# Designed miniproteins, single chains, part 82

Each design is a single chain, and the fold is of that chain. pLDDT is the mean over its residues in the fold that is shown.

## One batch from the design tools (miniprotein)

Design m3029
Fold by ESMFold2-Fast:
Structure m3029 (fold): chain A 65 residues (1-65)
Amino acid sequence: GPAGEKNKEAALKAAEEGDATAAASAAYQSYLMGEGTREQVKKAVEAAAKGDAKEAAEYAILSAE
């Protein structure tokens, strides 16, 4: 939906900028809007805790779709 598309765009920008926290936040926003799973958010947060913005963004994008 429109919310998922915006969160996907935010995740892609966060990945380009190396912002792991912003990427994980995008996954969480998708979950709050009913477009992803809590497990995907958990994995995005775990990736962000390791400083892996690219991996966090991949889970955020998957949550938005």
Scores: mean pLDDT 78

Design m3030
Fold by ESMFold2-Fast:
Structure m3030 (fold): chain A 103 residues (1-103)
Amino acid sequence: AEAPPVTIEDVVRALLRMLDLGAPSPEELATFVERILRLAGVPKEEADRVADKIASMPPAEAYRLAAEIFEELAKNNPDPRLQKLFREVAEKLRELAAQYEAA
């Protein structure tokens, strides 16, 4: 079944809601990262490779790598609304990584 039309902003906002409710698994995070990269114009093979790497990492490392990816997306996106949303995701992911390392 084809998914309904979804914008990059819709997926980023869904990820932000998930991060506000709790810590996603690396596999759940990888699914969001793959979708966002594809919507941002990254080729499927590259997006799948990045997602597979995230899904295979321990949580703190997965959160750090995802935060770096979102910071890079913020730098490269001309839309100030998306830049702000990507930076908010990166900040929340860095906070989660720090919490897992401090435990």
Scores: mean pLDDT 83

Design m3031
Fold by ESMFold2-Fast:
Structure m3031 (fold): chain A 58 residues (1-58)
Amino acid sequence: TTFDRLMAEKAIEDLEKLAKETGDEELKKQAEQARRLLEQGNYVEALRLAIEGMKKGK
């Protein structure tokens, strides 16, 4: 849904910001992978991956 897409996009943006702030290459790669899933229309997996990245990076 449009809502799932917006949630995934925001979560990816939050993860990208965290990766930039920490300089963590693992988080950066995870954000790139989540964005690729979003581009493929896999919003649920993109959101899940972004949330997992944020849990690891805090």
Scores: mean pLDDT 81

Design m3032
Fold by ESMFold2-Fast:
Structure m3032 (fold): chain A 55 residues (1-55)
Amino acid sequence: SAADEEVLKQISELAKKYKEGELSLDEMIEELKKKFGDNPVGKAEIKALEEEKKK
């Protein structure tokens, strides 16, 4: 959906900042929780990033 596409776009923008060194992985996860903690797509992406961080 358009809403899901918007969430994914903002996630991609945060990922770009992380790659540029402006944001740590922990900070990226916290920003996603703050902005998209209530969105099912946001929750799924946060969980996936947390699982990858544990490896």
Scores: mean pLDDT 77

Design m3034
Fold by ESMFold2-Fast:
Structure m3034 (fold): chain A 71 residues (1-71)
Amino acid sequence: SETERLAIIHELRELAEEHPEARELLEQAIKAIENGDYETAIEYLEKVAEEHPELREPLERIIKAVRRLGE
């Protein structure tokens, strides 16, 4: 759904603003989502979760939502 896609992009932008250390990878994930490349987006989000374990829980929820967009 476009509504869910926009909500995911908004949440990722908020995370990037709150966590500038993760911003570059989060912006790459957003770009991949905007291009419909959900597999690449998930790869960037998994990399963020690995490099920033404190973000793992919110990112796992977002990754699950991105997987639903690809269905």
Scores: mean pLDDT 87

Design m3035
Fold by ESMFold2-Fast:
Structure m3035 (fold): chain A 73 residues (1-73)
Amino acid sequence: MSEIQSVMLEVVDYVEAGELDKAKELLIKKLGLSEKEAEEIVKQIKEALTLPEAERQKKMQEIIDKIKEIVKK
C-alpha cells in the first residue's frame, strides 16, 4: 500500500524535472505497469501538477487508485 505512494513521490519528482522516461521506467520496474500504462500515468501526473493544490491532491489520489487496480491484477 505505502509502496505505491512512495514510488509515486519519486515519479512526481521526475515529472517535475522533465525526466519523463525515468518516471515511466520507475513505474514499470517498481509497480509492474506496461509501457502504455506507465505513459498514461505520467501524462495524468503532468496534468495534475498544473492544477491548484486541492484539485491536484484529488487527481493524485485518482491516479494512485488507478495504479492499485492495475497492480491488483
Scores: mean pLDDT 80

Design m3036
Fold by ESMFold2-Fast:
Structure m3036 (fold): chain A 58 residues (1-58)
Amino acid sequence: MEKEAEEYGKKSVEYYKKGDSKKSLEYFKKTVKYAKEAGRWDIVDKTVEELSKLSAEK
């Protein structure tokens, strides 16, 4: 569960970098699901911070 949440979070960020917003969102939803089951909301927070930094790129 914990490792899966981290892997899905990483994939969410990678797809966002590639411009695939649909896949990024899909993997982000999986990150939230597995992080919630693992009690590891810090994984969600980290993923959100990484995505926010990418969206701030001009």
Scores: mean pLDDT 78

Design m3037
Fold by ESMFold2-Fast:
Structure m3037 (fold): chain A 60 residues (1-60)
Amino acid sequence: MSLREKIAKKGEELQREEVRRILETGVVPPSAEARERLIERLAKEFGLSPEEAREILDSL
């Protein structure tokens, strides 16, 4: 898989984990904060800048 495909799959996986956590706890973080956390996690996971991770997610 290309780097973009790996990032996309990891992003979906992290979002599904967050949705599951929200369903279990009933605590919904602000949408903007949730997205920024996802971007930071993806950037850290793949050694990218937050801006690069955001651009890739926005391209999907």
Scores: mean pLDDT 74

Design m3038
Fold by ESMFold2-Fast:
Structure m3038 (fold): chain A 67 residues (1-67)
Amino acid sequence: SKLNEEGKELAKQGKLMEAAGKYAEAIVKDPNNAEAYLNLGKVLAEMGLDAGAAAMRAKARELDPTL
C-alpha cells in the first residue's frame, strides 16, 4: 500500500516514530496487511520496544505464515 511505502521511506531516513505512524495507518485501513505488521514490528524493535515488536511480528505471521 502507499502508506506502507511511505513508512519504509521514513524508516530508511531513521524517522522511526513517523514510520510507525504510517504502518499503523496502513493497518487501520487494511487490518489483514501482514507486511504492515511486520514492518511496524521492525521499527518498534529498532526503537527498543521489544514486547511491542514481538506482538506485531506474531500478528504478521498469523496473517501470512511465510513472514
Scores: mean pLDDT 86

Design m3039
Fold by ESMFold2-Fast:
Structure m3039 (fold): chain A 68 residues (1-68)
Amino acid sequence: RTLTPEQQAAVRAAAEAAGDELIKEGKIESYTVRVTADEVVVHIKAKSFEDQTEASQRIAAAVRAALA
């Protein structure tokens, strides 16, 4: 479904906040966020498969919360 500009801003802010905390915790090395009306794409560079899985779930949860 199409995201409004307000939803796009909220999703970007939530994903960036979650990504920054994950970098601070040492779980991931970096992330990139791309948000458009049609898609939300977050690429993460993690040190391990476990960290990648945890990081992906935390960012997804933050994005979902921003859209609620």
Scores: mean pLDDT 82

Design m3040
Fold by ESMFold2-Fast:
Structure m3040 (fold): chain A 65 residues (1-65)
Amino acid sequence: MEELLKLIIDAMKNGDGYVTKEDLEKALKERGLEIDVDELFAFFDTNGDGRITLEELKKAIEKLK
């Protein structure tokens, strides 16, 4: 879980400052992780705007505590 969150953060650093569903899917495939991208994206994308920002990621981490 936490390693997955780090992967998302790394994708944001290397790209647009946010993670789209496509970015997340690519990152998961590169790491060899078989995770449901739609479920994961819906979990983090609380605004429903089609992307995960750093703020949305922080909110998701708070839910995991």
Scores: mean pLDDT 66

Design m3041
Fold by ESMFold2-Fast:
Structure m3041 (fold): chain A 55 residues (1-55)
Amino acid sequence: SEERRALLRRHFETLTPEQIEMVKRLLKKEYERTGNPFYKEALEIAEEVLAERKA
């Protein structure tokens, strides 16, 4: 849902780039293990936030 995407984005925006990279590794592992689209969505949002903070 859009509300879930917004909450995930806000959460990642509170993290440091190092913390976001750590969370991305965990999300990738869970997505490979389960195939659950939630982990893919969370990964995409984490990557967006990380890119914005490095710009």
Scores: mean pLDDT 83

Design m3042
Fold by ESMFold2-Fast:
Structure m3042 (fold): chain A 107 residues (1-107)
Amino acid sequence: ERARRLAETLVRQVLHDLEGLSGPEADAIARRAVERLDPELMQKLVEALENPTEEGRKLYEKYRPEVVEQLADAVTELTGLPREKVREVAQRYLDEMVRAAEELKAK
């Protein structure tokens, strides 16, 4: 559930930032993109994000590029958006989520 939600959130954020898409159309594209992602890889990324240790950071660095590449492929195929721009937005948003999670755990 968390893995699917993370993937859908990332796709929706990319669509909003690059095309201004939101609502039911963005939700439909997000669901279609998520079906193309490896669910095991997404689960590993979520586990890495929830792990505050050095090992968690290494796993995040390992899985982040694979997730970003799969997401960029799926979104570009479904929308025709530039792959490099999709990758940039997805990576930036993931890095922002890591920062927010670290702040929440610090209190």
Scores: mean pLDDT 79

Design m3043
Fold by ESMFold2-Fast:
Structure m3043 (fold): chain A 80 residues (1-80)
Amino acid sequence: SEELLKARDEANKLFDEFRKIIDELYAKSTDPELIAKADELEEKMVEIVNKIRQAKTVDEVKKYIDELRKILEEAKSLLE
Protein backbone atom coordinates (compact mmCIF):
# COMPACT_ATOMS: atom_id res chain seq x y z
CA SER A 1 0.00 0.00 0.00
CA GLU A 2 1.05 3.64 -0.47
CA GLU A 3 0.80 4.23 3.30
CA LEU A 4 3.18 1.34 4.01
CA LEU A 5 5.70 2.63 1.43
CA LYS A 6 5.47 6.15 2.90
CA ALA A 7 6.10 4.80 6.42
CA ARG A 8 9.14 2.84 5.21
CA ASP A 9 10.48 5.94 3.42
CA GLU A 10 10.18 7.86 6.73
CA ALA A 11 12.10 5.06 8.48
CA ASN A 12 14.83 5.19 5.79
CA LYS A 13 15.26 8.95 6.34
CA LEU A 14 15.69 8.34 10.09
CA PHE A 15 18.29 5.63 9.34
CA ASP A 16 20.22 8.06 7.11
CA GLU A 17 20.16 10.74 9.83
CA PHE A 18 21.34 8.19 12.42
CA ARG A 19 24.22 7.09 10.15
CA LYS A 20 25.42 10.70 9.74
CA ILE A 21 25.36 11.27 13.52
CA ILE A 22 27.14 7.99 14.33
CA ASP A 23 29.76 8.59 11.62
CA GLU A 24 30.41 12.06 13.11
CA LEU A 25 30.73 10.53 16.60
CA TYR A 26 33.27 7.94 15.38
CA ALA A 27 35.22 10.67 13.55
CA LYS A 28 35.37 13.05 16.55
CA SER A 29 35.56 10.73 19.60
CA THR A 30 38.42 8.65 21.00
CA ASP A 31 36.43 7.95 24.22
CA PRO A 32 36.03 4.14 24.55
CA GLU A 33 32.77 4.52 26.52
CA LEU A 34 31.16 6.73 23.85
CA ILE A 35 32.36 4.39 21.08
CA ALA A 36 30.92 1.38 22.94
CA LYS A 37 27.57 3.18 23.34
CA ALA A 38 27.57 4.11 19.63
CA ASP A 39 28.21 0.44 18.76
CA GLU A 40 25.24 -0.61 20.94
CA LEU A 41 22.96 1.94 19.23
CA GLU A 42 24.12 0.74 15.79
CA GLU A 43 23.26 -2.88 16.73
CA LYS A 44 19.79 -1.81 17.96
CA MET A 45 19.27 0.17 14.75
CA VAL A 46 20.10 -2.89 12.59
CA GLU A 47 17.60 -5.00 14.56
CA ILE A 48 14.81 -2.44 14.08
CA VAL A 49 15.63 -2.08 10.35
CA ASN A 50 15.18 -5.84 9.95
CA LYS A 51 11.88 -5.73 11.87
CA ILE A 52 10.60 -2.92 9.62
CA ARG A 53 11.52 -4.96 6.53
CA GLN A 54 9.47 -7.90 7.91
CA ALA A 55 6.55 -5.69 9.03
CA LYS A 56 3.32 -6.23 7.07
CA THR A 57 1.22 -3.39 8.52
CA VAL A 58 1.54 0.40 8.80
CA ASP A 59 0.93 0.19 12.57
CA GLU A 60 3.93 -2.15 13.02
CA VAL A 61 6.20 0.17 11.02
CA LYS A 62 4.97 3.21 13.01
CA LYS A 63 5.79 1.40 16.28
CA TYR A 64 9.35 0.80 15.06
CA ILE A 65 9.64 4.39 13.79
CA ASP A 66 8.94 5.54 17.38
CA GLU A 67 11.77 3.25 18.59
CA LEU A 68 14.07 4.65 15.85
CA ARG A 69 13.36 8.22 17.00
CA LYS A 70 14.34 7.29 20.58
CA ILE A 71 17.62 5.74 19.38
CA LEU A 72 18.29 8.79 17.18
CA GLU A 73 17.82 11.11 20.19
CA GLU A 74 20.26 8.97 22.24
CA ALA A 75 22.81 9.22 19.39
CA LYS A 76 22.36 13.03 19.24
CA SER A 77 22.95 13.29 23.00
CA LEU A 78 26.30 11.47 22.63
CA LEU A 79 27.58 14.26 20.33
CA GLU A 80 26.97 16.89 23.05
Scores: mean pLDDT 85

Design m3044
Fold by ESMFold2-Fast:
Structure m3044 (fold): chain A 56 residues (1-56)
Amino acid sequence: SVEGPALGEGTQYLHDGALALGDGKFDEAKKYFQKAIEHGNENTKKAAEALLKQVE
């Protein structure tokens, strides 16, 4: 794992969403993925969109 200079907010939301998803908190995971799309770069947005489609 790489601890870069302060992760972008979108990337952190994506990470938090993945943790919530792993814990079975689908509602929270969906909210985090939505925030990742809002605040993320192109790569983060693409990943969050794919995860949202898998959850639903």
Scores: mean pLDDT 76

Design m3045
Fold by ESMFold2-Fast:
Structure m3045 (fold): chain A 82 residues (1-82)
Amino acid sequence: MEKKREELEKLREEIKALPEEEKEELIKKGLEIALKKAEEAGDEESVEKLKELEKKEELSEPEKNGLVYALLQAQAEEAAKK
């Protein structure tokens, strides 16, 4: 459990140190992962919301932060499966 949290904090710090353009790329990746996960879960509301975010060319700061956080969580879950 503690190792998982430490890994997430490390990734969070790495993302904060990235240039803004690289953060945008991570946001796009987070969207793709979150969308696929919602589709596999059959969560139609989340799928619709994520598709709306994908159509937005200019995301708000809270939306960007949420997607980055979703990416970090998805990476932690993927690591836990192995």
Scores: mean pLDDT 69

Design m3046
Fold by ESMFold2-Fast:
Structure m3046 (fold): chain A 71 residues (1-71)
Amino acid sequence: EAADREALAHGARGDQALKDGNYEEAVKHYERAAELATDPGLRRSFYRGLAIAYEKLGDKEKAEEWRKKAE
């Protein structure tokens, strides 16, 4: 599945950016990963990544929105 493979690549980039403290870069990669993901479970994992990245950026409202989307 080309779309999910590309989504996983962006997810990995997001994870690395988050680990490196590049939170805005992490948001960018997780947004792209979620957009590309066709599997609902995989997409929700990227929503969780977005929630964490926004929390690190201090955007509590956006963090809560993505947390709710991630279940």
Scores: mean pLDDT 85

Design m3047
Fold by ESMFold2-Fast:
Structure m3047 (fold): chain A 61 residues (1-61)
Amino acid sequence: MEPGLYRAVEDYPALRPDELALKKGEIVEVERVDADGRALVRNVATGEEGLVPADVLEPVP
């Protein structure tokens, strides 16, 4: 996964303090992806940062 704008394909509850809760359709900026498939993202509407599974994100065309 490359850095850039992505959309949440489903709701994601924050399961750990380092994770970000997302609602389906929210736009995030992916800053980096860990080797284990966790993406560090920033919610573009709120400015909040956190980790989410890369599998819940799709690229914005």
Scores: mean pLDDT 80

Design m3048
Fold by ESMFold2-Fast:
Structure m3048 (fold): chain A 72 residues (1-72)
Amino acid sequence: ILDLLSQSIERQSLQAGVDPSVAQKASDAARNGSDPLTAATRGANSLVDSGVPGELASEIMSRAYQEALRRS
């Protein structure tokens, strides 16, 4: 599920218009999480640190988490 979540974070970030390098960095940050909640938190923090608005980062994480659960 962590791999699916990381892939979903990248995909949802790209669909939201986030720069590909920022989307990849968020995906990589999520891969370092020990569990899905920690992974989502790390991904969201990476997006915000890269200048993505917090509300958009939260929306991306929500969509990514739901996608990963559906595919698991």
Scores: mean pLDDT 79

Design m3049
Fold by ESMFold2-Fast:
Structure m3049 (fold): chain A 101 residues (1-101)
Amino acid sequence: SVAEEARRRADELLEELREKLENGEVTPELLEKVREELVAILEEAARAGASPAELRAFLQDTAAELLELLETSTASLEQKRGVLEMLQAFAAEGLRIVRAV
C-alpha cells in the first residue's frame, strides 16, 4: 500500500540518520535533507490517496522512531538537540499537510 511504502522509505532514511548520529556526523545540512525527505514522503503519500488516518499514523510512527533514536543514542547533547529540533519542525509541517487533506 501507499502507507506501507511511505513507512519503508522513512525507516530507511531514519536508519541512515541513526548511523550518522552514532558517529557524531549529524550536520545542519543532513538534518535539513532528512526533514525535507520526510515531508516529501508524507506529501507524496497524500497525493497518492493515503487517508488522513494513514497520514496521521505516519506522523505518529515517524515521531516515535525519532524519539526512540534520541532515547537510545549515546551521541552528544549537541547532536541530539539538532535531531530534536528537526523532529519539531517536521511534526509542525506534517500536521499542516494532514490538516489540508
Scores: mean pLDDT 87

Design m3050
Fold by ESMFold2-Fast:
Structure m3050 (fold): chain A 107 residues (1-107)
Amino acid sequence: MVKITQPESVTAKVGETVTIPFTASEPVDGKVAWYKQKEGEDPELLIENVSTLAPGVDSRISGSGSGTDFTLTIKNVKKEDEATYYFAVLTEEGWVYSKGTKLTVEE
């Protein structure tokens, strides 16, 4: 069973670039996705297939990586980017979701 390792929390200042690393316990085929969830809201799909941005998602957000190491990047961070970010991997047993990384944004 694939395990995902990620930081519990990251902090950025408005206007900075933030990178959130995600590591899978074994190589994955790039069938990976990132989700954003604000408190009290449904999860929003951000990126699928490593780098394919979902419709309506801010172009400041990008995904990259291969094998076991993947990164979500947010450029020109805004206060509205505060959320929990989840990484998901498609396995033979179905989708496995990370525990989430909470992003805090300082003004």
Scores: mean pLDDT 83

Design m3051
Fold by ESMFold2-Fast:
Structure m3051 (fold): chain A 63 residues (1-63)
Amino acid sequence: GPAEELARLQARLLGLEKLEELKKKYPNAEVKVELVGPDTIRITIKEGEEERVEVLNASELLK
């Protein structure tokens, strides 16, 4: 329904904003953003041999 479509749009927008933020913080790192669920994104940051993963849900943006 409309709420589910809005959640997916919010997740994608959050992913784009986070990608740009992380690119500025870690200019030498490889940053990957992927949609792993209907409203869930996974962000992977690789810098040399270090890897960081963060998972965000669109529902967590709704307060």
Scores: mean pLDDT 71

Design m3052
Fold by ESMFold2-Fast:
Structure m3052 (fold): chain A 59 residues (1-59)
Amino acid sequence: SHMEEKRRRAREIAKEELEKLGKNLTQKDYDRIVDRIVEETGLSREEARKVVNEAVLEY
């Protein structure tokens, strides 16, 4: 589905950004990653935050 494609892209963005930051994720970095996901995928901020939270658990 179109929504599933957006979520896959969002997960790719989260992974890419977290790999660049390593273990030093600040609130500012978190907000920036969420903003990037919203801009690139069109997901809501709420959905984007959920994707980032799930990705952080894998790092």
Scores: mean pLDDT 83

Design m3053
Fold by ESMFold2-Fast:
Structure m3053 (fold): chain A 72 residues (1-72)
Amino acid sequence: SAAARAAALRAEVDALDAQFRAGRISAEEYFQRLAEIAAEIAALDAVDPALGAEVAAHLQAVHDAVIAELEA
């Protein structure tokens, strides 16, 4: 279902954030994985725009928090 896909994508965003903050992946790998997740969110948005927008907002919020921490 679209809802199950949205939940899985949110979990992938959270896992990616945790791995990057823990220093387990490089910045290059982090941005490559973000691009992959963003593409999957775009595919979800084509099927269910409300869920796609919700997951995209979550990705943006998590990414903005990571960048803010790195700039501090």
Scores: mean pLDDT 84

Design m3055
Fold by ESMFold2-Fast:
Structure m3055 (fold): chain A 45 residues (1-45)
Amino acid sequence: KEKEDLERTIEILKKEIEAAEKNKDYGFVDRLRSELEAVKKLLEK
């Protein structure tokens, strides 16, 4: 299912966001959060 791929992508993005936040790279965090929200919207449809 496409949902399985989206769920895996969400988990990867969450880990990337956490790493970027620890590095205080807020520009990268914003980009990753936008990507995460886009993937979540696809999963909800």
Scores: mean pLDDT 79

Design m3056
Fold by ESMFold2-Fast:
Structure m3056 (fold): chain A 92 residues (1-92)
Amino acid sequence: EALFVGTGPEDSVEEIRAADAEARAAGLVGHVTGLSDDPERAAAQRRVQIEWVERLLALGLLDPETAERIVALLEAEPADLTAALVLLQEAL
């Protein structure tokens, strides 16, 4: 989906679209209550979410401190997906 914020080429529109698509594709919104009861699947899901957070950091859409906090929430036992999602939404 091609949702981007702002008008005109102040930043790379392609990077903004890619980051939005990646955040949506990561299923963060769908994962708020959706970690698998299978620990291997849950670990794989967390790994994907962490990779997308690092991707958003690499695209300059997240502050390093915010990215570290989100990763810490995702790596926590138990993982706090709701807090991670809220922090991600506030940062973007």
Scores: mean pLDDT 61

Design m3057
Fold by ESMFold2-Fast:
Structure m3057 (fold): chain A 60 residues (1-60)
Amino acid sequence: SKEVEEAEKELEKRKEEYKETLEKLKKLNVPQDEIDRVKEAYENIIEYHEEQVKKLKEKE
């Protein structure tokens, strides 16, 4: 469905932003503990969007 496709696009966008952010932090030599906090925040956001995709697929 279109709703599932849009949710999957949003999830993909969040995953791409996560990768880009981690690469930038590594290039800037940000302390590992700060990188770990950013990683946790993005993983929570990604998990939320994965759950939304799952719920939309279950409605079909």
Scores: mean pLDDT 83

Design m3058
Fold by ESMFold2-Fast:
Structure m3058 (fold): chain A 78 residues (1-78)
Amino acid sequence: SEKEKILEELEKAYEEALKTGDLRPLVDFVIRLTEKYPDIPPEVLLKIAELIQRAVDDPEKFEEYVKEAYEVLKKFIE
């Protein structure tokens, strides 16, 4: 299933971000997602952008914000 493949790619991006402390895997995933689904609701993209920015601004809460971004994306894809 395409949906199952996207969820697997999301999970890998999330795990890589946690492992490396680098947001790039998650940002790259979001860019690929917007290329495939150009009609993603703006509120979803704005929420993800907010969480990514918070993860940059507060590294001590990196895992919390990355997990919230993962949950938002997972809920949208499901």
Scores: mean pLDDT 84

Design m3060
Fold by ESMFold2-Fast:
Structure m3060 (fold): chain A 70 residues (1-70)
Amino acid sequence: AAERFRALMDAFVALARSLGVSEEKLREARELGRRLAEALAAGDWEAAERYARELEKKAKEIGEEVKKNL
């Protein structure tokens, strides 16, 4: 599960990078994804929910930067 989530995050970051998203935002998204994967692996559902919400927020910010770059 965690490895598949990591692969999904890596694919997302690669796509966002190709669309001109800043490396700082991509690094922040990766860090949130890493924390989410760690919480899921530990069975810490409360922490996983918090990181998932923050990651969703970051994904929306990345989406706005993609719109700006188009």
Scores: mean pLDDT 78

Design m3062
Fold by ESMFold2-Fast:
Structure m3062 (fold): chain A 66 residues (1-66)
Amino acid sequence: SLVEEGERYLEQGKEEEAIKKYLEALKKDPTNVAALSNILTLEPELGKDLSLEEALKYLVELAEKL
């Protein structure tokens, strides 16, 4: 799965590549809690100031730019 691919990139210290895989997972299924949780773990400040809806919108936009 895309989430598992992202986890493999994190094991290699490739945080940017991991985020790309989690964003691809969210783009395919916006209800993918595992992908969203992993992104919020890497970017905890996003979860502090934004609602889940706002965070999801931001992450989808970011996925389109990567």
Scores: mean pLDDT 73

Design m3063
Fold by ESMFold2-Fast:
Formats: sequence, structure tokens, C-alpha cells
Structure m3063 (fold): chain A 55 residues (1-55)
Amino acid sequence: MLTREDAKRIAEYIEKKTGLTFDEEDIEELKKYLEHIGLKTLEEALEWLDEKLNG
């Protein structure tokens, strides 16, 4: 299960790509969403984001 710190790291990646900002509620929602789609670890989430962001 993703930790709050893991979700915060993921939010930072999305912020860099999109220019959006995440508050505490947004980070909690992001964590739940990523877990819902099957990304349960920081490593899995970062690999998924790397493919999407292609940085």
C-alpha cells in the first residue's frame, strides 16, 4: 500500500509535468486512485508515470 510520502513523491512528478498543484486532499485522492488501478507500490507508480511522462 502506498504511503503518504510515496503519494507526495508521485504528486511532485505530476506537478512537474502538468503544472498542477496538490494539497493534502488531492494527495490522498491520488493515492487511492493509483491503488484502485493496481499501482500499490512507489516503484510501480513511478514506472507507470515514466512511461506516460517520457522524461
Scores: mean pLDDT 76

Design m3064
Fold by ESMFold2-Fast:
Structure m3064 (fold): chain A 61 residues (1-61)
Amino acid sequence: MSPVEQATAELLAAIREHGASSEVLTAAVARLRAQYPGLSDDQLLRALVEALDEYEAEQAA
């Protein structure tokens, strides 16, 4: 997996476990920045949007 794909998977896992609150998202993004220092803010934003989109699709099912 690319680092962006892996970041998306980790964000989705955090959202599934703790919910899509600002607190959870802030903590998850901070952790990903530490774990993947090569990811740009744009790449992290893409991963976050993809994770939220997947989660919203699951909740709408």
Scores: mean pLDDT 79

Design m3065
Fold by ESMFold2-Fast:
Structure m3065 (fold): chain A 70 residues (1-70)
Amino acid sequence: MTVTAVVQLPEPLTPEQAAEIAARVAAADPGARVEAAGDTLTITATGSPEANRRAVLTAATIALEVLEAA
């Protein structure tokens, strides 16, 4: 099953933050893909419902960590 989750972030991402999020998500969950555009993070995962839930939560957590470090 393929799922797409759109996460509204509290602030727009810089290109550096977007690149860091994409790299960290790819390292943590190779089944997940992220696309950042302004203050919107789009997460795409193709797997089981449990794997997809994990991928979305992992990507969202990484995005918040990167924003908090700024």
Scores: mean pLDDT 79

Design m3066
Fold by ESMFold2-Fast:
Structure m3066 (fold): chain A 70 residues (1-70)
Amino acid sequence: MKKKLEEEARRLLAEALRLAREAARLAAEASGLAEEDVTLADLPPEARRLLEEAQKLAEEAKKLIEEAKK
């Protein structure tokens, strides 16, 4: 049982990292384009959405790791 939870957690973490990297890339490009004029609020909505999805997956993975702990 524990091994399956750990395996699934690893899968979710890998997907979360993928989305987080894509979001970071979009945010960096937007910031680089207009460093002084770009504010946190002006960052692309796509980047924000990807970060939210990544955070959800990371939280699910953490819960699975916590379950495996038991």
Scores: mean pLDDT 70

